# Designs tried in a protein design run: designed miniproteins, single chains, continued (5). Part 66

Each design is a single chain, and the fold is of that chain. pLDDT is the mean over its residues in the fold that is shown.

## One batch from the design tools (miniprotein)

Design m18426
Fold by ESMFold2-Fast:
Structure m18426 (fold): chain A 68 residues (1-68)
Amino acid sequence: SLEEERRIADEAVEEVAKQGKSTETADPERLRRLSPEVRRYIVEKAKELGLSPSDIAAALNRAAERLE
């Protein structure tokens, strides 16, 4: 469900925010598994938390792995 997807997205963003240092880039194959709504949600939330582009990529990758 979208609610479950958002919960997983929230957990991914929070985990990356706590670590705060990533060198990841977004994986296009994994990102295709995320709905456009969930991708936008992750990016917007991560930007609000002041995450770097690499940390945003890490959050997207982590959420995609959990939502497979």
Scores: mean pLDDT 77

Design m18427
Fold by ESMFold2-Fast:
Structure m18427 (fold): chain A 91 residues (1-91)
Amino acid sequence: MEEKGVAFAKELARILGKYLPDDPALAVATVLRVVGILEEAILKGLSEEQFKAEVKREIDGTVERVRELYGDETAEKFRKDAEAAIEKHFG
């Protein structure tokens, strides 16, 4: 869990930097929320599947914020890259 979660958080930070170039505070806040989900998962002994589900919910919220700031095309590209990163580390 921890090793995969840290690797995922680093990849998510890179993806957020690509799709939120003018909103670094939102990018940082999103990574911190995912790290918080990882901490809770470790402390509660949650499965990788439970962690994956909570992260997907957080990504959905970020996708809608990207949609508001950068439009539909950027939001859908971000969703695709973020979901691919989840499957790469936890699929």
Scores: mean pLDDT 85

Design m18428
Fold by ESMFold2-Fast:
Formats: structure tokens, sequence, C-alpha cells
Structure m18428 (fold): chain A 58 residues (1-58)
């Protein structure tokens, strides 16, 4: 679905931004903020898709 695609793209962008962060705490903040924003603006399907991308990246 389009919501899942939005979630996956946002997760990939958040991971790239996290790589540029100066600390693990900053990196985790970027990812958690992205997941929360997706859940609020797009919906739970997008947040779930983003979480799967984040989970696989580790």
Amino acid sequence: SSAAEIGRQAALEAIEQAKKSKSRNEAQGIISDTLRDLGERVGPEAARAAWEVVKEAK
C-alpha cells in the first residue's frame, strides 16, 4: 500500500540521517521521532513498515 511505501522511504531517510549524527542518543532520537511522526500523520501501517526497515537495518 502507499502508506507502507511512505513508511519504508521515511525509515531509509531517517537511517541515513542517523548515520550523520554525533551520538547514539541523537541517532535513536531521529529514528523514534520518525516512527512517531509516521504513526500520527500517515497511520499505523506506515509506522509498522518503517519499524520493519529499522529492525532489518540492525
Scores: mean pLDDT 83

Design m18429
Fold by ESMFold2-Fast:
Structure m18429 (fold): chain A 65 residues (1-65)
Amino acid sequence: SDEDLERLRRRLEEAVEKGDILGAYSVTVAASAMLVAARNAGDEETARRYQELLDEGVEKIKELE
């Protein structure tokens, strides 16, 4: 649901604010799993939103290195 995506986005923001690289990685793993689930369900719109969150998380992790 949109609420699940937004909860995951909030977790990413919190991890980034704290400099918690492992927490940010945890969010990317969860986003990747949700992306696969959405693609398997044929929900391309939801899949794109999780792909966007995954890409954002990966970029933020690189900035925290």
Scores: mean pLDDT 85

Design m18430
Fold by ESMFold2-Fast:
Structure m18430 (fold): chain A 57 residues (1-57)
Amino acid sequence: SAARKGVEEAEKLLKEGDYGGAASAAAHAQRYAESQGDEETAKRAREILEEAVKKTK
């Protein structure tokens, strides 16, 4: 799904040190997953968003 693809992209950006890109991708994936009723993907996206924000200082 598009939400799952967004989570995968956010994880890749996080590993590459692009914390701003990771946060943006994760936020978008979370919203889309919520709209689809995909609670598991939405929760994973939120976790990535929180990690990216923490790394941004």
Scores: mean pLDDT 82

Design m18431
Fold by ESMFold2-Fast:
Structure m18431 (fold): chain A 55 residues (1-55)
Amino acid sequence: SLLDEARELDEKAHELFSAAEVSRLRRALFEGMLAGEAAFREQVARLRAKVDEAE
């Protein structure tokens, strides 16, 4: 599910990025969830791209 994917990416982001960056990324995911599925999917895709770039 998108939630499971978001959780996996959040865990990886915590290993790769600063606490401040992780906080901003978590905020974006939360805002996406409140805005709806399409917005949440977009934020998950952005987080995935950032994690992939950092790896």
Scores: mean pLDDT 81

Design m18432
Fold by ESMFold2-Fast:
Structure m18432 (fold): chain A 56 residues (1-56)
Amino acid sequence: SSSYDQLGYDYIKRYARDMYESGTMSLEDAIKEAWRRMPPSLRKGGEEVRKELLEE
């Protein structure tokens, strides 16, 4: 759980940050897109990260 959560956090934060900072899309859209693209095994942790980043 913790390992998958950490990988999910890193994936979402890195990918969403890059897309958001490039001006390609909104933060919300960037997070959603990153979550869609991640491997299924990482989506479990990525869902929680998505919620946290959207609330931030």
Scores: mean pLDDT 67

Design m18433
Fold by ESMFold2-Fast:
Structure m18433 (fold): chain A 95 residues (1-95)
Amino acid sequence: SVSDTQRARQIDTQAFQQMVQMYQAIQDGDNDTFRQHLQQLVQTVRQFMSVESNQDIRQDFIDSTISYLQWMGQISSPDVQQVITQTIQTLRQMQ
């Protein structure tokens, strides 16, 4: 529906903002802030999947989020890489 499409768009924007904050936390070396934003991102993804019914859009959103997390993992400390890996597994289960 139009209402669901509008909500999905708002949630997508929120996810983007959270990913920007996560990247900034990595650059600042703030692993605790990174983990907090990552947990918020997972909740945002769950909200997106609850309002978006189009399978192609859902798949693209999850795949894009996973790709971004995989990239962040490559530039992160081992502890953060482990949390990212676990989060990617959680996101794959939402597909």
Scores: mean pLDDT 87

Design m18434
Fold by ESMFold2-Fast:
Structure m18434 (fold): chain A 71 residues (1-71)
Amino acid sequence: SMEQFDAELERDLPLVFARIEVTMARVEAEHRGEPLDREATIERVVKLLTEHLGFPEEEARRIAQEAVDGA
């Protein structure tokens, strides 16, 4: 149902935000004519998840790595 879908989406929402941030980093790199800096992108996503969404650093780093590798 929609309610079950919403619950699953809330659980996966940090990864969605991480993927959006990775996509923005890729677009910025393409505009500069440079390859994506994987380590800098991971740190950028970790900062977003820890400072703005309140995730622990270990969990944020795991999510960031998954987002970069999956995007």
Scores: mean pLDDT 79

Design m18435
Fold by ESMFold2-Fast:
Structure m18435 (fold): chain A 77 residues (1-77)
Amino acid sequence: SNLEKGKELYEKGKEAYEKGDYETAIKYFTEAAKLAKDDPLLVAEAYDLISKALKKLGKNEEAEKYFNLAVKYYLLA
């Protein structure tokens, strides 16, 4: 299912993030969030990690956008 694929991509994103590959992590987390639209907690966790990865890349304004999206989805969960 799309949700199962979203979960798999989320785990791959976490692996990339832990290895310091922040650009790859963002790609996986972005696709995970798209596929897991019906799971607000997973979407929130993906957006939170996108925000953190963007901060590591010095993209602070984009990071703030994704942090605010993560907060919104945490409140929906």
Scores: mean pLDDT 90

Design m18436
Fold by ESMFold2-Fast:
Structure m18436 (fold): chain A 55 residues (1-55)
Amino acid sequence: SSSAAEARRFRNEVVEADEIYERGRARVPDVRRQPTAGGQYNEMLRARQRRGEEE
């Protein structure tokens, strides 16, 4: 029971941490969900990531 409780707590922490990280990225445009020319858009995103403009 304690192991199950810890696993659940860990998952809650991961979800919360993911939300915090997502909030940090809220100031950048959401280009990942755009279906247009996924290949080209993905390359643009990678170019920006290489410049180290996101956290």
Scores: mean pLDDT 58

Design m18437
Fold by ESMFold2-Fast:
Structure m18437 (fold): chain A 63 residues (1-63)
Amino acid sequence: AFEELLELLRNNASEEELTDFFISIGVPQSEAEKLARRALELRGKAPDEVIAGVIYGEALLAL
């Protein structure tokens, strides 16, 4: 879960790969797409660990 998201961010995962991850943990498709886009917007603005923490927290609230 969190470790998988962190690895995806570290490996420059695509928007599609991030969206598929969020769907796999139970996030509805529309929210998964928003979370993936948000994670990409944060790339280069914060460390991957911080982005993973914030986005994963938001994903859990979307369940």
Scores: mean pLDDT 83

Design m18438
Fold by ESMFold2-Fast:
Structure m18438 (fold): chain A 55 residues (1-55)
Amino acid sequence: SELLEGLLKLLEKYGEKTGLTKEDIEEAVKALENGEPINPEIEAKIEKMNKLKLE
């Protein structure tokens, strides 16, 4: 829940610039909680967000 809330706040700031959606964040959180790898398409969007944080 805390992880999901934090990621949703990041989505509001950077999601439109990266194409991340609430559904992408929910899927990534579920995968992490289950010990599954994150969907590669979602992972690529997260990488774009991390690059934007540096710019």
Scores: mean pLDDT 74

Design m18439
Fold by ESMFold2-Fast:
Structure m18439 (fold): chain A 67 residues (1-67)
Amino acid sequence: KVEEARRELRDLLIEHFEKTYGKEVAEAVRKVFEARPDLTPWDLYRRAGEKKKTYEEVVLELAKEIE
């Protein structure tokens, strides 16, 4: 029940990120969430701040590391 709601939310967030940041970033976010289901979009934002990088850069780097 909770797992189904989380999957629906992730799908909606990925669609929103595609519209906001573009398809490349949305694809990277999807890969990160599939490989690291414990991560949230907010965790990625915090990581970007710590690394002094943009959200897009951190997401793309994480997707590359997972590949």
Scores: mean pLDDT 70

Design m18440
Fold by ESMFold2-Fast:
Structure m18440 (fold): chain A 55 residues (1-55)
Amino acid sequence: MSAEELKEKAIELASTLGEAAKKVVEADLNRLFETGSEEEVKEAAERAIKSLLKN
């Protein structure tokens, strides 16, 4: 799965918890996408998904 696909999945999952959660995850991942590597975006998105699934 690409960094973009993982980012989209993390944002989609966060949206099920509410608009505020979606905005926070989206902002964090978009910032990493702008300043970080594709690998960093993938790792951050995977961590977000794991965190959201545990809550």
Scores: mean pLDDT 76

Design m18441
Fold by ESMFold2-Fast:
Structure m18441 (fold): chain A 71 residues (1-71)
Amino acid sequence: EPLPPQEGLDADEHLARGVRLAQEGKYEEAVKHFEEALRADPDNPVAWELLANVYEKLGEKEKADEYYRLA
């Protein structure tokens, strides 16, 4: 059984890690961290916008457009 997160601070850490990875050009790893941030805090529009930006960098324009609509 997966343990639920004990505290909500984990979302901010995942966003920070994702941003750092994206700055290093590691877009696929950045996506995973932004997805985990959204899993912890689904009401975070910044994570949706960052996902859209990373998918655009990966050339997946259709996914980027969908995430921009959610942000």
Scores: mean pLDDT 74

Design m18442
Fold by ESMFold2-Fast:
Structure m18442 (fold): chain A 85 residues (1-85)
Amino acid sequence: SHMEKLVEEAKKIMEELAAAERDGDLTPEQKKIRELYEEYKKLWENNDLEKLAKRIGVSVETLKNMTKGQRETLIIIEAKKEVEK
């Protein structure tokens, strides 16, 4: 239930970003969300889980126990939250 809602939220964010890129109308806020998402994604791809965990406010153990899809979902949601502060 909670994870299903997060997955749908993440999907919506990604679809809105893709639509804005296609139309050439990325807002400054959307550009920041994309840039932060790519930064977080790079941290996990480089296995910098300690640095990623510190930045998004979770434990390394939590990240290790997540699937790739769950990590991708969390990262896009956290990127949007950080930009919209």
Scores: mean pLDDT 82

Design m18443
Fold by ESMFold2-Fast:
Structure m18443 (fold): chain A 88 residues (1-88)
Amino acid sequence: YKVNTKIFTLKKGEMSDIKSSPPGKTTRLYLYVLEGKILFSIPTLGINVTLAAGESLQIDIPANVPHLVVAIEDTTYLLVTAVLPENE
């Protein structure tokens, strides 16, 4: 439904804020690394994915599951999120 698109810049060793999907909703996430290198993590699910410049990830994140990004190197990445509606 509503798609949110943001570009993030982190310095080596910085972490994004921990985010979760709204209650009762799944978030579809697309991530593309423009520069540098990141670790995408969903700690409660044991998911850790390393992405370098030019690499991408698409993942559906269940309601109330926290996720974050850690900069392995100075990085710029594109994040596209869509909250999936239960009734569409």
Scores: mean pLDDT 79

Design m18444
Fold by ESMFold2-Fast:
Structure m18444 (fold): chain A 81 residues (1-81)
Amino acid sequence: MDGYTIAAKMAVRDAIRALKEGDYETALELLQKAIEYVEKSDLPEERKQAAIEHLNRAIQSLKEGKVDEALKHAEEALALL
């Protein structure tokens, strides 16, 4: 596993924790960083696209105040890393 994949995985785990703690600002920043790390990773293109799709859905759900939806999408993204 390359350094960017490790960084993405850590960022998503930290974002999930922040979501569970109600820290929306930290969660948003970490989800955005996770997308950058996934884009720079050595993951196959199809897996990158799937992970980024779930991370974008998590960000959108969080902006709409849908924490349970954001958490679900963040967990789906983590499963792909």
Scores: mean pLDDT 88

Design m18445
Fold by ESMFold2-Fast:
Structure m18445 (fold): chain A 90 residues (1-90)
Amino acid sequence: MAEEVREAVREMIENREEYIERLEKMLATYEEALKNHDTEEIRKVKAVLERLKELLEKGASEEELLEALLEQARELGLEEDARAIEEALK
């Protein structure tokens, strides 16, 4: 599934502004969730979304986005996603 990961990241890069808007909306939703349920899991997801948004705003490359997503997948314990991203980086 490395090809699907590469295509997803490429689509994010091609539609940077749209994905930044989506990330801002998601961040607002998670900020609302934190007000009601302050959990470590929600905080970790919010941090992931904030980092992805920052990279897209800075004009990060496909490789930079893949490396950041890999680090976050590992941090969140998403082992299958981490493996797919590692294959995409080859």
Scores: mean pLDDT 76

Design m18446
Fold by ESMFold2-Fast:
Structure m18446 (fold): chain A 60 residues (1-60)
Amino acid sequence: SDLVEKMKELLKNNPRHVAIVQAVELLREMGISGDEAVELAKKSGDKEILELAEEVRLLE
């Protein structure tokens, strides 16, 4: 998923608190809901991406 790859880059290149804020903006730009982001993260099998998606879902 394009979203999952972009979220991985955010976590790799930013401290966690910045990655969360940037992920909120990314979802809005892509027109993806927090619920959809969580489902995509579950399909990826990446726990760090799932945790990021859950944090973003709480902030939307």
Scores: mean pLDDT 82

Design m18447
Fold by ESMFold2-Fast:
Structure m18447 (fold): chain A 66 residues (1-66)
Amino acid sequence: ATAASLAHIDAVTKAALDVARKNGNEEAVKEIEKHGQAARDATAAGDRQTAIDHLQKLSEVLAEAQ
């Protein structure tokens, strides 16, 4: 369901932001917020591939911020 998909994206984005903030990486925080919001917007628009692409980029930013 759309609501469940949005909640999942919000939870993943929040968890990634918590890690980046704990590490004091402000650039990672900015990029995670950008990709998390884009994934959320794409999911709301029904664009599954764009949402996946942004979640992948969010994951890459998180991996580099550790």
Scores: mean pLDDT 81

Design m18448
Fold by ESMFold2-Fast:
Structure m18448 (fold): chain A 67 residues (1-67)
Amino acid sequence: MAYDYLEQGAVAYAQGDYEKAVEYFEKAIEEDPSNAMAWRGLAAALRKLGKDEEAEKYLKKAEELQK
């Protein structure tokens, strides 16, 4: 089975491990760059880490993928 990095990222985010969430969401994007949920997760985790400009960039990417 494909490793579910999106789920692992969501679990890390829920546990407050935002650095680990970033790592898993980046891996999810490497496997499927069209997965808007992975880009949204990355943006959410980066925002929690205070990286608001990077978060907005990736959130925009997620929005483009949903249109």
Scores: mean pLDDT 82

Design m18449
Fold by ESMFold2-Fast:
Structure m18449 (fold): chain A 84 residues (1-84)
Amino acid sequence: AERLVELARELEEALKNGDKERIEELLEEIEKLDPELAELIREIIRLKEEKRLPSEEERERARARVKRLEERLTEVQKLVEELE
């Protein structure tokens, strides 16, 4: 969970910088953890390159996925604190 949040943050930075090689590397790592999220991100990138805006439904799905991962990360962090 933590690694996926980190990868998402790095992907946002790579997208901002237009680093195509880094974007592909990060998408491959995300795909190993959440193939559905990686596929959705690739589709959004493709739509942007085709000069199409992603639909509100596509954006909402991406946000819902990220939110679920953040919730899982919070649960894992709480468990780690209880073990310390």
Scores: mean pLDDT 69

Design m18450
Fold by ESMFold2-Fast:
Structure m18450 (fold): chain A 61 residues (1-61)
Amino acid sequence: LEEARKLIDEGMKLMNEGKYDEAEKVFEEALALLDQLPPSIETETLRAFVEIMLAISKLAK
């Protein structure tokens, strides 16, 4: 969970810097980590957030 949060923070920083390709890769890594965790409100909320951010990073190219 903390590892996924760290990747989300890194992806958001890359988005702010206009590095959309790098942000996309980092968000995909965050999703992979979240998929390894048991289902909970926290993991599902983070997963939804990352999916939205990933879509935005892809469209921003």
Scores: mean pLDDT 77

Design m18451
Fold by ESMFold2-Fast:
Structure m18451 (fold): chain A 86 residues (1-86)
Amino acid sequence: MEELYEEALRLAEEAARAAAEAVRARAQGDEEKAAELAARAEELLKRLVELVKELEAQGHTEKAEEVKRHAVETAKELYERLQAEL
């Protein structure tokens, strides 16, 4: 359980960072780099969804909800930062 939970939190943060980097690359006119980073963010998000489903399947629903909340909060913080900086 703890390993899946820690991995899920790490993936949420990595996916959010990749998405933020993709937005910055696009703002700088680097469409190729933006596309690569966006693809990476999508792959990380897919893996995160799989881990959340694993936690729910194992009966760790509270931990799954905590991961979902963390992912939403991290995305919101990055969105606010991007709006302030771009």
Scores: mean pLDDT 78

Design m18452
Fold by ESMFold2-Fast:
Structure m18452 (fold): chain A 64 residues (1-64)
Amino acid sequence: MPKLSPEELRERLEELARKYGVSLEKLEKIGVRLVLGASQAAIAKEFGVSQSLVSEIRRLIESQ
């Protein structure tokens, strides 16, 4: 099966937004920082979110 479609990726991001109480815009910015090679700890500090959230976003991106 192909990896997550853009629509499925959006649905997964919306689930994470609800679970962690953050905006989709904030999750998308975190995703961009991860793709650019920023560390999970640095991103968690920058955006004021848990490293667990950043780790879940990273796993979602790596699943593409």
Scores: mean pLDDT 76

Design m18453
Fold by ESMFold2-Fast:
Structure m18453 (fold): chain A 88 residues (1-88)
Amino acid sequence: MKEIEEKKKKLKEKLEELKKKAEELKPIAEKARAGDKEAAEELKKRMKEMNEEMAKAIKELFGVEPDVETLEVPEEVAELLEEVEKEY
C-alpha cells in the first residue's frame, strides 16, 4: 500500500505541473480560436510536449507505456489518475 501512495504522490505532483502548463496555454488557445495560425501551431507543440511528459511519468511510475498521440492508458492507470484528480 505505501508504494502505491508514493506513486500517487508523484503522479499528483506531475498533474499539478501539467495543470499549471495548461493555464499558461489559455492565452495561446484563445488566439488559436481567433484564427491565429502561429498560436495554433504553438498550442499543438505545447500540448504534444505535455502529453509526452505525462506518458513518461506514467512509464516511470507504472512500467507501462501509453500511446503519446492518443494518451490511451491501461484501465488501472486511468483509474489511478481519476482518483488523484478527485483529490484536487
Scores: mean pLDDT 66

Design m18454
Fold by ESMFold2-Fast:
Structure m18454 (fold): chain A 55 residues (1-55)
Amino acid sequence: MEEELVEVARITAELRKDFDPEKLVESAYENAKKEYGEEIAEKVKKAVEEVLKKL
């Protein structure tokens, strides 16, 4: 499940690269934190940031 969330976050970042990168990272972090907690939210945030760096 945790691995699935990270992978979904990466795919979402690739599909929404026309979004403001900061807002996309913030949104992914907040959503993961609400549903799964801080630890998973940090992993999701890092995954989204890595995808956006690659562009």
Scores: mean pLDDT 70

Design m18455
Fold by ESMFold2-Fast:
Structure m18455 (fold): chain A 63 residues (1-63)
Amino acid sequence: SREEVRRLVEQAVERERQGDYEGALEHLERAIEVVRAAPLPPEERERWIAQLEAERARIEAEA
């Protein structure tokens, strides 16, 4: 659900603030999986995945 994705992203942000980049990446990867499986319009799904993957790449560069 959208709520589950938002919660996972919030957990990723909190982990990043704590310097736990591994934990942040795990939560973002889970969020991407949830979006891929969600019954969303294709354009909305693709946009969300692109945003989450960009965020994952940013954190990977910091880790």
Scores: mean pLDDT 82

Design m18456
Fold by ESMFold2-Fast:
Structure m18456 (fold): chain A 82 residues (1-82)
Amino acid sequence: HMIDKEIESLKKRIKLAEEKKDYVALGNAYFALGRVYEKRNDYENAIKAYEKAIEAFVKALGEDHPRVKVLKKMIEKLKEKL
């Protein structure tokens, strides 16, 4: 099978953000990964990536931040497609 270069690049960004404990960069990388899966109609993996983005943004910004609220709404919409 062909290596998915976009997903591989995002996984490298995730690892770097985790090593640096840059939770904003980590949340952004997981959000981008979720969007890649969503565009491919892989809703299960999109939800998992968005949940990891929420964990990262909660650590950086707090649970009441607008970015966290937007991601929670996105997950609810994607669950309707499962």
Scores: mean pLDDT 84

Design m18457
Fold by ESMFold2-Fast:
Structure m18457 (fold): chain A 63 residues (1-63)
Amino acid sequence: ELKKQAYINGAKVAEELAKKYRELADRYRAQNTPESIQLADRYRKAAEAAEKTAEMMKKNAES
């Protein structure tokens, strides 16, 4: 039970981080310079990794 709650909390934190990374990716993408596009890609990948972590934590909570 306690371990399940830890995974639920971890998923929530990861989802919030993913949202922030996506917002940063969108902001850098909008600047439309080679450097900002590269940063946008990095933040997009970080958001995807955080989303994947959230999904894994949710799955562990259901296990």
Scores: mean pLDDT 83

Design m18458
Fold by ESMFold2-Fast:
Structure m18458 (fold): chain A 67 residues (1-67)
Amino acid sequence: SMMRDVGARAAMAAANALHEKGIDIYDMKVTVEGEEVTVEVTPVDPSKQEEAQKIADEAMKKAKEEA
């Protein structure tokens, strides 16, 4: 049911991509503003913050293009 909305789909895509890259996440915040979806990831290792966010952003872009 929740998997039908854009926020849930984006979060799942980001989580799957991070898991495949072996990045442990501490928190994931999803913000939905109309048709715009933002996923902010906080990795357990703060030195990987930029890498984790980049992976999440790329996964979300692909999920949006395949919808």
Scores: mean pLDDT 76

Design m18459
Fold by ESMFold2-Fast:
Formats: structure tokens, C-alpha cells, sequence
Structure m18459 (fold): chain A 83 residues (1-83)
């Protein structure tokens, strides 16, 4: 459980960072960023369903994928916003 709780907290913080970047983003990037956010939320939902079933390995895999999706979106938005 400790690893799942850690990944959930990381995902929550990354989602907050992405949302703050989206407030500064050009309108052209908003639909793309929303798409990434929705994908990450979907993966989180699937992970929570596997966790409830006791399938912790699958939950961990999905949470790691969700974090990666948000991190990739954050990096791309930062590149577009800074230069």
C-alpha cells in the first residue's frame, strides 16, 4: 500500500502543476493539454479499481503510466511557454 499512496500523491501534485501551466498556456495548447489530463485521470480511475480488487501490481503500473503522461505534458508545455 505505501507505494500506491506515494504514487497517488505524486500524481496529484503533477496534475496541480499541469493545471497551473494550462492557466498560462496559449489557447492552441489547451485542447491538447486537456486530452492528456483526461487520459491521466482515466488511468488513475482504472488503478483505483485494480487496487480495490487487491491487484496492486496492476494498480502500480497504471499509476506510473498516469504520472508519465502528466510529466510529458508538463515538459512540452514548459518548452512552449518559456520560448
Amino acid sequence: MAEIEKLKKELEEKIKELLELMKKAPSEEIPWAIGKLLRAIGLKFQAELYEKQGKYEKALELLKEAIKVVEEAIEELKEKLEE
Scores: mean pLDDT 83

Design m18460
Fold by ESMFold2-Fast:
Structure m18460 (fold): chain A 106 residues (1-106)
Amino acid sequence: AYDKGLKAYGKRDYESAIEYFEKAIEEDPNNWQAWLLLGEAYFALGDYEKAVEYYEKAIELDPNNWQAWTLLGLAYKELGDEEKAKEAFKKALELDPNDSISKKEL
């Protein structure tokens, strides 16, 4: 399921990617990468509330993933929650000071 999700995501077939990543998390709910990619697929479709939900799940499983914090910040920014966006970008920079996206957003 996960590998098929990656292929669909790479082709920008976000609808199929979501179906495969949902199956991947049913098979292994600890696969933080599948949760992260679910969030990214929903973000690409403009569903920022679901993107936040899935990024938060990825962070619960791997709180040291600076990329997940950066993506969470971008999703909160799209929702207009500037305070939560700033908090997420700060956390990303604490984990990786070279994160150019979070640096630019602060």
Scores: mean pLDDT 85

Design m18461
Fold by ESMFold2-Fast:
Structure m18461 (fold): chain A 77 residues (1-77)
Amino acid sequence: AIAWNNLGVALANLGRHDEAAEAYKEAIRLKPDFAEAWNNLGVALANLGRHDEAAEAYKEALRLKPDFAEARDGLEK
């Protein structure tokens, strides 16, 4: 789970948001309660213009970690 999340972060930093989203989805598949991966998926999806899917990912991050300020901020945009 962690390795896939780290790969997603590296891909996102390169602007490869489609591949980053796939890496975050793999992290979530291995660890569905991984709030950070859900938040990172939301950011990647938002960068791809997939705002409805991004909102759902942010909501799941907040459900898992209600104090997750970054996920809250992403949902409010």
Scores: mean pLDDT 82

Design m18462
Fold by ESMFold2-Fast:
Structure m18462 (fold): chain A 77 residues (1-77)
Amino acid sequence: MYKKKAEEMEKKVEEDYKQILETRELSPELKEELDKLYEKIKEEIEKLKKAKSEEEFKEKFKELQELVAKMGELATK
C-alpha cells in the first residue's frame, strides 16, 4: 500500500517538475532553487518507499507534502 502511494507521488512530482521547466521562463536563480527542491523531494520519496510502518509513512508523507507545496509556490513566482 505505502509503496504504491509513494510511486504515484513520484510520477506526479516528476511530471510537475518537467512541466515547470518546459512552460516557465525561470531565471537561473529560480531554476537552481527548483532543482535543489526537486532533489530533496526525490530523497524524501525514496524514504517514503522504505517506510515500514503506518506511523513512519505518515511522518514522511507530511514532510513530502510540505516540500511539494514549496515547489508549487516557487512555480507561481
Scores: mean pLDDT 77

Design m18463
Fold by ESMFold2-Fast:
Structure m18463 (fold): chain A 85 residues (1-85)
Amino acid sequence: SEELVKKAREAIAKKTPEGVIEAGRIISQLLEQGKYEEAAKVLREVLSVEGDIDTETAKALALIQAHVDVLGLPEEARKKFLEAL
């Protein structure tokens, strides 16, 4: 959904731990909806955020959660996500 991607970008633009956490939740929602390329794009944008230790911790947690979510997907879905990352 373009609306979810827009919400994620607005959250990322805040450059706060809370914004990164919100973007992480949206990544999980996009993966659940089968929007693998959009989820990968949002994750790349999250990982590009520069911030303090709390922001870096939130980024690491978002990456770990995305990895866990992707492990539960069918092989073709995992390939699509990883190729877009």
Scores: mean pLDDT 85

